# Ledger of designs, part 98: designed miniproteins, single chains, continued (3)

Each design is a single chain, and the fold is of that chain. pLDDT is the mean over its residues in the fold that is shown.

## One batch from the design tools (miniprotein)

Design m11402
Fold by ESMFold2-Fast:
Structure m11402 (fold): chain A 70 residues (1-70)
Amino acid sequence: SLAEQTGETTLEASMAAVKRLPAEEAPAAIGAAGRAAVDAAAKVMNDEEASEARRLAGEAGAKANRIAGE
């Protein structure tokens, strides 16, 4: 869907920027990237789909925290 593409593209662009940051700033930037992607996708979806996106954001956040912990 357009919402999924918007979220994925936003996350990819944000994560590309994160790769250029000092290691100490990367964990916070990864979290911000995930939030920005969900917000962008939610703006494109209806209320029902936005609720599902918020649930998936929790899972994505957990994954981002795991990556940041490396």
Scores: mean pLDDT 69

Design m11403
Fold by ESMFold2-Fast:
Structure m11403 (fold): chain A 99 residues (1-99)
Amino acid sequence: SMEEELRRLRRLAEELRERINREPEVRTAARGLYALALELGLPEEEALRIAVEAVERAPEASKELALAALELIREELERRGDEEGLERVEELEEYLRAE
């Protein structure tokens, strides 16, 4: 339901805010990952979930954190059948792996 989705979104936003406030490096990374997920066409709820999950998998602000986020984004886009989004994720992964 819409109310359950809004409640979950608020909880995800609160969790992300708490993690951002604890570690400045995590804050910068989490904000970047959220913005990236939105740019790739994911809804706000999924974008927040991905930012939180990526930080949990790779708590240090690093290349590994960015790659973890792209993996989660790819999984969501594949589930939705978003071919354009998948192409963009592949380009970003190649860019990050080349550095």
Scores: mean pLDDT 66

Design m11404
Fold by ESMFold2-Fast:
Structure m11404 (fold): chain A 98 residues (1-98)
Amino acid sequence: MEQEREKEIKDLEKYLSEMEEAVKNGDFDRFIEAAKKAIREISKLDELGYYEEAITFAERLMDLIAEASKKANLEQQIDLGVVEIHVAVVLVTARKKL
């Protein structure tokens, strides 16, 4: 479990870095792809019982979505909204398990 937790955290830091670069470069498709991967890893942390880590990374992901939204057109804002809903579900679920 500890080894898997460390791997998930390392992968999450990588995806968050990719999202930050995508925002700077205006690469929305890359942002969405990295965000989907980040959500999967956050969900794995929640499933493994690492609720505090899942919450922390979900909050960081929400902040990046907010930054991307400022530069997004209407179609891109809809795609971001779908991702945001998935992150919000994980946050609510993880917070209830604490």
Scores: mean pLDDT 83

Design m11405
Fold by ESMFold2-Fast:
Structure m11405 (fold): chain A 88 residues (1-88)
Amino acid sequence: SAAREALSKLSEEELQAGIRTAIAEAEAWLADPASTASPEEVELARRLLELLREAAASEDKERRIELVVEALELARAFGERHGRLAPA
């Protein structure tokens, strides 16, 4: 997959920095009382955080990449579903 290939080209430091940034962004978004997020978006963010935190804790770069790819595919599937439920 394109995502796996792109992530595999990152250094360990770059991959870890990216994961930490994504975690911080998601935590800030969930903590923002001004957020107008749907319950489904909140649930998605929590599930993504679980995958990203597991990735951050992993000692294996390949396992870390697998978890990040799972998070990206989960977000993609949600985006496709959400777009389908929001008719023009």
Scores: mean pLDDT 75

Design m11406
Fold by ESMFold2-Fast:
Structure m11406 (fold): chain A 89 residues (1-89)
Amino acid sequence: SEIEETIKEIEKELDLTLPKPERNRILGALKLESTGKPRAPVSPEEIEAFLGSSIEPKHGEFLSRLLAKFGVELPRFVFGYTLVEALEE
């Protein structure tokens, strides 16, 4: 999966390893399983909670870089667009 490879690249760039629950949350928000199959999206509130969870700047930087690599602006992803839906526009 290109998204999985992109996640690994960003983890390496930031010297960050995402815990499985956070990784699964991001993959869910992107409507993808590890196999690339669509999943139900997470709510914008859950994404905001993820960004604000534990007050880790690395999480915000990680998501910002992820969205930048896919050409998606953070506000469109957080406020009602999944990455998959944004890429189809």
Scores: mean pLDDT 51

Design m11407
Fold by ESMFold2-Fast:
Structure m11407 (fold): chain A 60 residues (1-60)
Amino acid sequence: SLEEEAQEYFREQAEKLKKEGITGIPIEEGLDELIELAEKFKFEEVLKEYREAKEALEKK
């Protein structure tokens, strides 16, 4: 289903974002879209990780 595809996409993107966000690598072009998706599906854990990554980028 589309939800299963989104779950797979989130796992892959969340891992990438978490690493890049912590290292301060700019990924802002994709981050907003991922935050929107996490909010849409109410994936609080993933959403929290995305917000943490965004905060790390803003800290630069």
Scores: mean pLDDT 61

Design m11408
Fold by ESMFold2-Fast:
Structure m11408 (fold): chain A 78 residues (1-78)
Amino acid sequence: SHENEEKLFLELLRLLVEEGLSEEELIARAKELGKKYGISDEVAIRMARGIVALRRAGIPLEPDMSEDDLVRRVLEAL
């Protein structure tokens, strides 16, 4: 569901920002967490790569931002 995708996105963003995971480590965690939320490996991998790409591009994504604000920033960057 869209809610589960948002939960995965927020958890991956937190792992990247707070734990400093590499892209490869984030992809591995995305696959594991994706199974919990019923999200396919393909979607989870794309999400992890997207988060890394957006932060490298200087998009100000923070784990404490609201779900709506994070979704808006991601959509504006696409």
Scores: mean pLDDT 76

Design m11409
Fold by ESMFold2-Fast:
Structure m11409 (fold): chain A 62 residues (1-62)
Amino acid sequence: SLEAELRRRSEEFRRLVERIAAAQENGVPPAEIEPVQPPASELQRQQLDANFEALRREVERL
């Protein structure tokens, strides 16, 4: 029943709106706030930089 599925989604959406409104008024963060995931390319770059720095330190020991 597509109508029942639409009703469920409408109810979930309504609950999210109410939760956001309550958080705004009371300053309470919603439990469903998900942190922004950093892009994989940025994480890979940081790892490469760390590896390069480690190699540089080994060379400086010479």
Scores: mean pLDDT 61

Design m11410
Fold by ESMFold2-Fast:
Structure m11410 (fold): chain A 91 residues (1-91)
Amino acid sequence: MSPEEIYEEVEANKEEFLAQLDGLIAGLERIRAESKDPEIRELAERLIEKLRELKAKVEAGTLSPEELYELLEELDRLSERLGELLREELA
């Protein structure tokens, strides 16, 4: 999916997208609160910060297609690392 296509989908379903971001932030806040691993807590905090940044820009209408793509790529990278650490903590 292109940055432009993702942007058009977000703009068309803005309220649903913002609600999904709120759900993700709440989930990460729980992970941060429950984990004893400082690396997991730090990654959860960074993900929360990026999700809040994305939410604020979507709400303000200041988000470009390129910026949306860059934020999603960074969120995917951080999310993959968090998933790896969570699997290691449970093993």
Scores: mean pLDDT 78

Design m11411
Fold by ESMFold2-Fast:
Structure m11411 (fold): chain A 59 residues (1-59)
Amino acid sequence: SDVERAINALKELGITDISDEAIEKAVKLAREKYEGEFPARIIGALGQLAKENNGKIKP
């Protein structure tokens, strides 16, 4: 699934402190707002979520 691919990509980057809800929301945002390779789109969406929540990942 896209969520599993996102979790694996984040683990490869050493990012482990993200909730499943935040990952699911990032997958949704990546599909709506970002183009390109799937892992890069997820990282971009997580960055947007963090910016909107004062540097915290929030679902």
Scores: mean pLDDT 68

Design m11412
Fold by ESMFold2-Fast:
Structure m11412 (fold): chain A 92 residues (1-92)
Amino acid sequence: SISLNEALKLLYEEAQKSTTSNGAQLNIAVEFEGLKGILFGADPDLTGELTAVSYDLEKEELAVEGDFPEGTVLDVFDTETLKGVRVRLVPA
């Protein structure tokens, strides 16, 4: 298991390593900035052990698995670009 902060750091590092030429890199970068601003700004006390993190480009959802209430969803957005991503917290 990993913390939410560690999961977001890993996703950010993977996005920076991506050399995708078809705009996917821009979507990932925008969504990371939105996640940082909203998740760490709105709830800095968000703690818990995460077991998995995945992102669905078609649904624009970040799914994180861990010790969270069933059906918890957190909407996030980049305030500069007005692009959002839906964060779905999945119980382990």
Scores: mean pLDDT 44

Design m11413
Fold by ESMFold2-Fast:
Structure m11413 (fold): chain A 68 residues (1-68)
Amino acid sequence: SRIEELIEKYKGKDGKVSKVQMLALLRRDFGLSTAEAVALVNKYKGSDGYLSQEAAKELLREAESKRP
């Protein structure tokens, strides 16, 4: 539910999350370093630099497992 709420908050009209929005989310809400956030975004982003809803959910699940 929280992951879905975060995606709804940061997604654009096409249902995708931008790199900038995802980096902000990971640093502010998950406490990840800039390096960790960038690595996750690069792992899950499409060739257009955006994250689909499915990719964003998988990324956020991995971010939860990396919480200190």
Scores: mean pLDDT 77

Design m11414
Fold by ESMFold2-Fast:
Parts: sequence; C-alpha cells; structure tokens
Structure m11414 (fold): chain A 57 residues (1-57)
Amino acid sequence: MEEIERLRKELEREQAALVAANDAGDYDTAVAHAQRIGELWERIRDLEKELEEERKK
C-alpha cells in the first residue's frame, strides 16, 4: 500500500515534468519522462494486482 502511494506521487511529479518539458520544446526530455511514466504505471498495476489477490484470501 505505501509503495503504491509513493509510486503514484512519483508519477504525478513525472507528469508535471513532462508538461514542463513539452512547454519548453525539450522533446528529448519529454520522451524520457514519458518512458518513466510508462514504467511507473506498469509497477503500480503489478502491485495493485498482488494486493487484489491477497485481499481475496
């Protein structure tokens, strides 16, 4: 639960950084943040799936 909250906070930070990079026209930086966002989403999804399985027990 705490790990998911931390990852969601990092996701919000990365989304803000992506918007800032796009506003500045820094495409390379924007792409890097977009990739990180994808990685964070995948980790959150996997952790949420594990918690769902544990709650079914």
Scores: mean pLDDT 80

Design m11415
Fold by ESMFold2-Fast:
Parts: C-alpha cells; sequence; structure tokens
Structure m11415 (fold): chain A 95 residues (1-95)
C-alpha cells in the first residue's frame, strides 16, 4: 500500500495515491497519514496537509517525517519560529 501510493504520487496520480494511503491509514499506519499530508501539501491544500500530519503524530508521537513536513509547511507559510521548533523535534526523533 505505502510503496504503491508513493509510486502513484511520484507520477502525479494524486487520486490513486490518496486511495492507497487512506487504505493504509485505516489499518493504523502513521506513515500513511504522513503521506496523505504530503499529497495535500503538493496539491496546495496546506490546512488539510497540516491536519493529516497532526493525525500521524496522534498515532505516533515520535513520527520523524511528520515533524519534518510540519517544519517545511510552516517555513512555506512564513512562520519561521514554528518551522524551527518542528525541525528541532524532528532532529530529536530521527536517527
Amino acid sequence: LIREGLEAFSRGDYDRAIELFREAAERGDADAYNNLGVVYFHMGKYEEAIEWFERALELDPNHFLAYVNLSDIYYSMGDYKKSREYAKLAAERGK
């Protein structure tokens, strides 16, 4: 599911990527919630993307990529303080 969703996303098939990631998310996969956020971010739907990253963190509070992606979105929105805070949280959880 995650690999197939990433393959669909890489070729611009956002509808298929969302379908596959939603199926994985329903199975309790925090990576799938994070990947839903990435798809919505690339679609320019920043508020929805943040919600999906937050759901990934609700399921896995140590989800490294969700912190990285929240840092990136806040940077894109001009909130450099939140961007740095999330980058620090990612560094504490990444190996």
Scores: mean pLDDT 83

Design m11416
Fold by ESMFold2-Fast:
Structure m11416 (fold): chain A 85 residues (1-85)
Amino acid sequence: SELEELKKKIKEIAKEIAELAKKKDIDAIVEILKSLPSLEEALLALMEAGLSKEVIEEIGKKLNRMEDFEPLIEIREAREKVEEK
């Protein structure tokens, strides 16, 4: 299905992003995100990759889209709070 293909694509991109984040190659991550068809797909890939708040903020600044990244940061903080239960 189209949804299954999208999920698989997002997981593959997320894995690559996670590996680049481990190497602290933020510029390469930004290039990947710019190559995606939509901002929504970029945000989904970042969520799936499990990036740190610091890395997400750096990417948002480089893309000049901090307003779009603020909700993702808030969701990350909320998830950490739920996991502590």
Scores: mean pLDDT 74

Design m11417
Fold by ESMFold2-Fast:
Structure m11417 (fold): chain A 58 residues (1-58)
Amino acid sequence: MSEEQKEAAEKAARGAAEMAKAGMSDRAAFQLAYREVKEAGGSEEFAREAAERGLKEA
């Protein structure tokens, strides 16, 4: 994967974890992270994995 896509995924994962810690629902945090990675050109699978990783770290 490209560096740009990788950076977007890492940022999305961290964002999802922070949002979940702040009390946002897991579903909402997942959706936001997934959308961020998709907008950066990531695949559906890559976006899903990044979002799941973020929530697991929360």
Scores: mean pLDDT 74

Design m11418
Fold by ESMFold2-Fast:
Structure m11418 (fold): chain A 67 residues (1-67)
Amino acid sequence: SKMETEKKLEEMIEKVIKALGASKEVEEKLREKKKELVEQGRESSILPVIANILGVSVEEVEKIIEA
């Protein structure tokens, strides 16, 4: 369901923010992109989007969410 998908993406975003830190503005941008991707059915693109917004590699994002 959209709710379950959105919760999973939110948990990924929270893990990354906790590990790397982010301003309120960056957190809001991440949440906006999450909603956009869920509405488009493109939730699989969340990792590259997080990486791009935070200026880190996709590999670093993957390591954080697996921790």
Scores: mean pLDDT 81

Design m11419
Fold by ESMFold2-Fast:
Structure m11419 (fold): chain A 58 residues (1-58)
Amino acid sequence: SDRAAQIMQALMEKYRFSQGDANRVAEEVVAKSSSQADLESLVIAARLLAKELGIEPG
């Protein structure tokens, strides 16, 4: 939850994702990642996942 919120904020603030898209991608990345993964790696993974799903920044 906390990690998903941090990823969501980074996606929205730096990459202009919508709140709904950012939350969806952040939750999925956190579910698939280890608790040891750093925020930078998770943000990169979230952006790659968004691209695969056809989600574009606003």
Scores: mean pLDDT 80

Design m11420
Fold by ESMFold2-Fast:
Order: sequence, then structure tokens, then C-alpha cells
Structure m11420 (fold): chain A 69 residues (1-69)
Amino acid sequence: MLKEIQQKIRKAVVELTAESLRKIGDAIEKGIASGDWKAMDEELKQINAENLEKIKKLEAEEKELREKA
């Protein structure tokens, strides 16, 4: 049933977005508190890399589920 797959993937994307925004906010707050802009930039790059990997995994999962359904 495609609707259930779409709902599951949508929920995962929304959860990933919420988690990403929280992590970005935490990294910025930590940067402001410490004044260590290089550490902040590095942490933000890590968050972006992790998010890109998670998005690719979700896209692959959606494609596989759609092909089976």
C-alpha cells in the first residue's frame, strides 16, 4: 500500500529535519558561548554530511519500497 510507505517516509523526513535544526541550533549556541568559530564551522559541516547520508538512505529505501509495491 503506497500511502503507508509515503506516510512512513514523510515522517522520517520530518523527524530528520527537526533533529537537524536542533543540532544546528546547538552548534551555533555553543559557538556563540565559546567564540570558537572554527569548531562551530567544523561541527556544522559534520551535521550537513550526516544529513546528506541519511537523506540518501531514505531515498534508497523509498525507491526500493516503491519498486516492490
Scores: mean pLDDT 78

Design m11421
Fold by ESMFold2-Fast:
Structure m11421 (fold): chain A 107 residues (1-107)
Amino acid sequence: EEVRELLRKARELLDRAAEHVTHALQGKNVEEHLRKGVEAMERAAEYGRKAGELSEGKQLFEDLVRSAESAAESLRRVKNVEQLAGAAVSVVGGITGADLAERYVEE
């Protein structure tokens, strides 16, 4: 179904953001990976919003969107390694939100 495809795309973007954050934590081209991580999180939020518009479970998708937007904002504010670690936790929160939304759609 359309909702499941949108959630799959959102999850793929969240996984991509997590990969970029991991590379930034390793000190590899930090600025580029942080920018790409933000872009991936913002796109994940867009797909989550579209899935919510097509679903009766709109609240679960709103939680996913808020988590992804919050993670993008955290990544934008990173100025040191401690803040980067905090942003990584926010990205994990977004992935958890996507898992919960996917379980709802499968039910």
Scores: mean pLDDT 72

Design m11422
Fold by ESMFold2-Fast:
Structure m11422 (fold): chain A 100 residues (1-100)
Amino acid sequence: SIKDILEETKKKIEELAKKAEESKDKEEIVKLINEISEVIGEGLEQLRKNGASKEEIIEFLNEVKKLLIELAEKSKNPFVKELLLHLADILDDLAEKLKK
């Protein structure tokens, strides 16, 4: 279901963000944030394959953006925080483009 895709995507993002928070290597952090981006892309592909409406895709993007902002706010690593907020901004722009 669409809800299951969102829940699985959120779970994978939380695990990757936790690894990024625990890392002291900037290259590893960038790799983990790129993996978060790929997980989001996979979730979007699954939604489209399952016939998700434009409104459901926008809801998915907004819920994932909300999680990224929440994880960034809780982060004690400024580099992780910056990358998570940048990814959230990309998703916000994508959601706004889909509304037009």
Scores: mean pLDDT 89

Design m11423
Fold by ESMFold2-Fast:
Structure m11423 (fold): chain A 73 residues (1-73)
Amino acid sequence: SREELVEVYKEAIEFLKSHGITLPAYSDSMSDNEIKLTLGIGEGLLKLRIATGLLADTPEVREMLARIEEALK
């Protein structure tokens, strides 16, 4: 649902910010497609940092990636 998507987005932006990835703050004017696109960008950047050794592949990182991937389906 949109409510679940928004909750994942808010949690994801704070998590990503703690790892140096800044995404736009949530706004009620954002469409579901805009939220999903922005989450996809954040997911890609997080995966890139892991692949290049700039970020450790921790359980917390894996859990956030799984939550984002589920929200995007």
Scores: mean pLDDT 86

Design m11424
Fold by ESMFold2-Fast:
Structure m11424 (fold): chain A 94 residues (1-94)
Amino acid sequence: SVGAEVEEALKGWTEEEIIEKLKEMAENESGKKGEIAKALLELIENQDKPAEEQKKLVKEKVAEIYNIELSSYSDEELIQIFLEERYKLLLSLA
C-alpha cells in the first residue's frame, strides 16, 4: 500500500528532519514539486484544525498548483491528486 511504502521509506527520519527537508524543497525547488512541499508544510501548520478545514486547504492548493477549476472535479478526485503527489515527493526524500 502507498502509506506503508512511505512509512518504510521514511523509517529513521524524525518529524523535524522531514519538516526541514520540506522547507528546503519549498524554498529551492521550482514548479509543482516546490508547490506540493509548501502545501504539505501548510497542512502540518494546520494539523490541529478540523478535518473539513484541512480538506478545503488540500482542494484549494491542488486547484492552484494544477490550474484547475474546483467545480470541474470532485473532492475525492482533488484529494487523490494531492495524495499521489505527496507520495512521490516523500519517496524522493528517502
Scores: mean pLDDT 69

Design m11425
Fold by ESMFold2-Fast:
Structure m11425 (fold): chain A 92 residues (1-92)
Amino acid sequence: MPPDQDEILDALEAMLESVLDLSIDNGVSPDSMLEFGEKLAKIAESKGDYELAEQIRKVSEQMAQALKEGDIDKAKEYGRELARLWRELERS
């Protein structure tokens, strides 16, 4: 990927991390996070990246479980991992 594309994706990843953190702080439901992850996974599948789709689903499930347990810090950590996987999706 050219460096300018990577810089744009870095900025968008940081923005997605911020949006996910804000959503968690405002009480986003576990189901909403699973739906978001499923949409990203379907995009990965449409690009032929089934391994990335599985990783996205796994992280979304872990994030949803952390939200169900009230572990906000852990949910935010999984949110950052989900943003990183989104960046890999956009590079694919």
Scores: mean pLDDT 83

Design m11426
Fold by ESMFold2-Fast:
Structure m11426 (fold): chain A 90 residues (1-90)
Amino acid sequence: MEELREAIKEAGELYEKLSKVVPEEEAEKAAVEKLLEGFRAALEKVAPPELAERIARLLAEINEALAAGDLEAAAKKAEEARRLLEEALK
């Protein structure tokens, strides 16, 4: 879970830095890509099978949205995956 927490923190910091210098869309894309990296690392280590299946599905949907250039959909699905992983820590 340390890798996931770091990825979430780094994605947020990256978004804050980039949103001041580049268009919002570019900042969102970079943040989502950073979150995907953390989600993949977390998925292999900690998630229960049921939660792992849900997160893997969201990761597939995020990749499809990014490939289609739909950054809004990708960001929304990344937020869902983040919430599921955060709830697993309760």
Scores: mean pLDDT 69

Design m11427
Fold by ESMFold2-Fast:
Structure m11427 (fold): chain A 92 residues (1-92)
Amino acid sequence: MEEKRKEGLELARAGLEAVAEAARLIAEGASLEEVREALRRARELFARAAEAFASIADVDPEAARLAEAARQAAEDGERALEELDALLAEAA
């Protein structure tokens, strides 16, 4: 159970690092496709973190809260990807 909490925290950290990478790519003037890929990675990592936390939520009440936070982060990432897709469509 402690290993699942650690796994979830490591996945959430990796997700935050992917968000930071997307911000760096924007600052450097990278393509929207590169930014989109970094955000897609962040979304996947947060979704996996939510699953890891959810798997122990019945035993660990803090894991239930972390699962919800990670799920929200994944949903926020999905919305950001939809916004980027709309911008790319307008540019085409």
Scores: mean pLDDT 82

Design m11428
Fold by ESMFold2-Fast:
Structure m11428 (fold): chain A 65 residues (1-65)
Amino acid sequence: SKEEAFALAGEAQELLKQIKDEKVRLEFAEKLDSLMPGLVASDPEAIEEAKKIIEELKKVVEEQK
């Protein structure tokens, strides 16, 4: 659903705020921005890719300790 897609985008945005490396943060922000048209359209493939990116962001945040 669009609500689910936007919730995923919001979660990704909160994770981006936690990235200390500016270059890494901008790279992930660019990837997420490229998915926004698909997320707005509630494209299942875009939603799946967003979930994958969120998991990668979580790992980066954990490794920043």
Scores: mean pLDDT 78

Design m11429
Fold by ESMFold2-Fast:
Structure m11429 (fold): chain A 93 residues (1-93)
Amino acid sequence: SAIERIEAVVDETVARLEEIAKTESPEHRNEIEIQVGVLMTAWGTLRTSKSSVEEMKRMLIRLLDRLIREFEEKGLFDAAEVYREAKRRLEEI
């Protein structure tokens, strides 16, 4: 289903960010962990809602655009690219 495809994108995005966090400074690791928490909380809320697939995608893409900017402002360009890939994959669903 489309929901299962969105969940796979979120889960793979979290896994990739957790891998990047292992090689980062404690400050940058903490920032990645905070943003992973934000993404997981947002997806958990959307997944239990009666929202359409289109609404879920729109809300996640909007969140990812914000999180990309936050990572770029902190110099976390590899982590920002993980979110850009997630955004591209969501747009294809």
Scores: mean pLDDT 89

Design m11430
Fold by ESMFold2-Fast:
Structure m11430 (fold): chain A 93 residues (1-93)
Amino acid sequence: MKIKKLSKEEIEEYRKILKDKTASFAARVNALFALLYNDAITPEDREAVTEVLKELVKSRESEFILRMAILDALRHGSKSAELVLELLEEVSE
């Protein structure tokens, strides 16, 4: 899958969507992937990421797609991928 490089302004808009509890689940998932691919997830995002992951892991297909995205990002040395993997392990148990 091709990774889109985002501007700092686009990253902050996705971060806002990720934290917006009134946004659709699909919009929040899209924001999570966009931030993950751009190594833009910070420790301040941990709670919002965890909320999205708890819903996402209820779908085996969605969890598989997420795990593939994490592996791809890890190959590129993403610190965001390391954090998301840590949180995914916590919500999966």
Scores: mean pLDDT 80

Design m11431
Fold by ESMFold2-Fast:
Structure m11431 (fold): chain A 111 residues (1-111)
Amino acid sequence: SIAVVQEMIDEIATLARKFYEAVEKKDLEQAREYLKQMEEKMDRLMEMYNIENEHIENLRRNAIHKAEQAIELAEKNAPKEKIEDVLKSFENETNRMLLGLDIIAQDQALQ
């Protein structure tokens, strides 16, 4: 169902925002929890629609890598601007991935 896809995309977007806010607040335990929940929902969406697209898989890996990098920088008390740059990269990769997931899921629903 397209409605289920949209709901799951909204949930992933919400978790990404909560992750961003948690890293900014240096609540790193909460940030790790939101990242895990986000990965779980991404995996479920991809499995549900049998999405095995190399471009989407690369965007997913990039988003997770940037999220992990943001946590590591925050743990090391890196400069705020450096953390924010990585978080913005995470947001960009996540948004690109969610757009790609929506397009592929819609295309598969028409077949």
Scores: mean pLDDT 84

Design m11432
Fold by ESMFold2-Fast:
Structure m11432 (fold): chain A 67 residues (1-67)
Amino acid sequence: AIHLDDSVKITSADGKVSDGKFARGVNTPDGFKLWVQANDVKKGEKVKVESKRGSVEGVVAEVFPLE
C-alpha cells in the first residue's frame, strides 16, 4: 500500500518519469483512486505510480493545478 506523504515515481504511457508525493487514496466502485502531486501528466493518460511500498497503474481522471 502507498502511505500518505510517500515519495513516488510517476511513469507516463510514453515512459516519461516524474517525481511526486502521495496525497490520498480512496477505493471506489470503479477502482482505487489516488491523488498525488506530480508534474507533466495529462487527463486521460495512462500512468504508473510507484513507491517503495508498491505500485498502481491507472488513467489520469483529473488534473488540478497546484501553482
Scores: mean pLDDT 66

Design m11433
Fold by ESMFold2-Fast:
Structure m11433 (fold): chain A 60 residues (1-60)
Amino acid sequence: DPLKKAREIVLKQIEEDVLKLAEENGGEITVDQASEALGYPRELVEEALKRLEKEGKIKV
């Protein structure tokens, strides 16, 4: 499914950007802070944050 693959590629990029931003802020970041700073839709940022939190890489 091309749309699912495109979404996963975008989501992985958002995860990297969010993780880097969180590390710059001491390992903690909110959905609003990440969405505003990176310009991504809140839905995708929230999904990325949930994945990173589950892996223990970030605090939300």
Scores: mean pLDDT 78

Design m11434
Fold by ESMFold2-Fast:
Structure m11434 (fold): chain A 61 residues (1-61)
Amino acid sequence: GNEEAAKRGAEAGAAASKKSGGGGSTGYDVGWMEARDNGGDEEAGRRGGLEGALLGGSPPP
């Protein structure tokens, strides 16, 4: 469901943010796409992106 998609997005976004040393926008974008690819809607994408950016050590966009 959307919660699982958002969680997967958050994990992917956090990993991308840490690996690239990128800002919150990079982690957000990766998290959003991963949540969407896992069957989440726009809300799941936003939640996954924001959590991913925060967990990766970047402030939210």
Scores: mean pLDDT 72

Design m11435
Fold by ESMFold2-Fast:
Structure m11435 (fold): chain A 66 residues (1-66)
Amino acid sequence: SPLIKLLKSLSPAEREALREAIRKKLVDQLNKIYKHESEDKRKERIQKMLKQFDFRVARLDAEIAG
């Protein structure tokens, strides 16, 4: 996977910085997409999407370690 190759080329600190930058952009985009939802519903949707993102990041970290 090109993504796994990219992540393997980065230091642990650089991988964490990239993860946080992507997470922040994802939150910003989801807030724009769901801006017409109530605050509570928007937060629920964002939390669900962030949980999925964190799950995928954990899977990629496992593939890098293996």
Scores: mean pLDDT 80

Design m11436
Fold by ESMFold2-Fast:
Structure m11436 (fold): chain A 60 residues (1-60)
Amino acid sequence: MEEAAKQALLEMARELGVKVPEDASLEEVEKAVLEAMSKLDPEARKAALARAQARIAAAL
């Protein structure tokens, strides 16, 4: 269960162009994604979220 969530967040980080350590915890990946999203233009953020949601749905 936690691995699926971590993989989904890693896909989102990839969409945002964020580099995350391979050994990062779920919490660390989530924090990095949230920080990257807070720096995006609102339009870019919505687009990234839509792509990430599609990948998460496919991964589940």
Scores: mean pLDDT 72

Design m11437
Fold by ESMFold2-Fast:
Structure m11437 (fold): chain A 79 residues (1-79)
Amino acid sequence: SSLLEEALKDIEAALEVIESNPIAALKGLQDALENAKKAGAPEEILEKLEKAIEHLRQGDLKSAKEEAEKALKLIKELL
């Protein structure tokens, strides 16, 4: 799915800037979640992205990275 590939790229981009530009990372994870939902991704992936977004909103960069990396791994297993 091209949408799932876009979600993958959005997560990778967000992870690269999560510490230097958390606002851009948040937008990237939100875009990834929207693309993953439209692609019909498994609920486990959506849950990891939602947790990453929530942790980032709270300033918990470590937990946000961990959840985003878990979502990234699961998406790679589907492609």
Scores: mean pLDDT 89

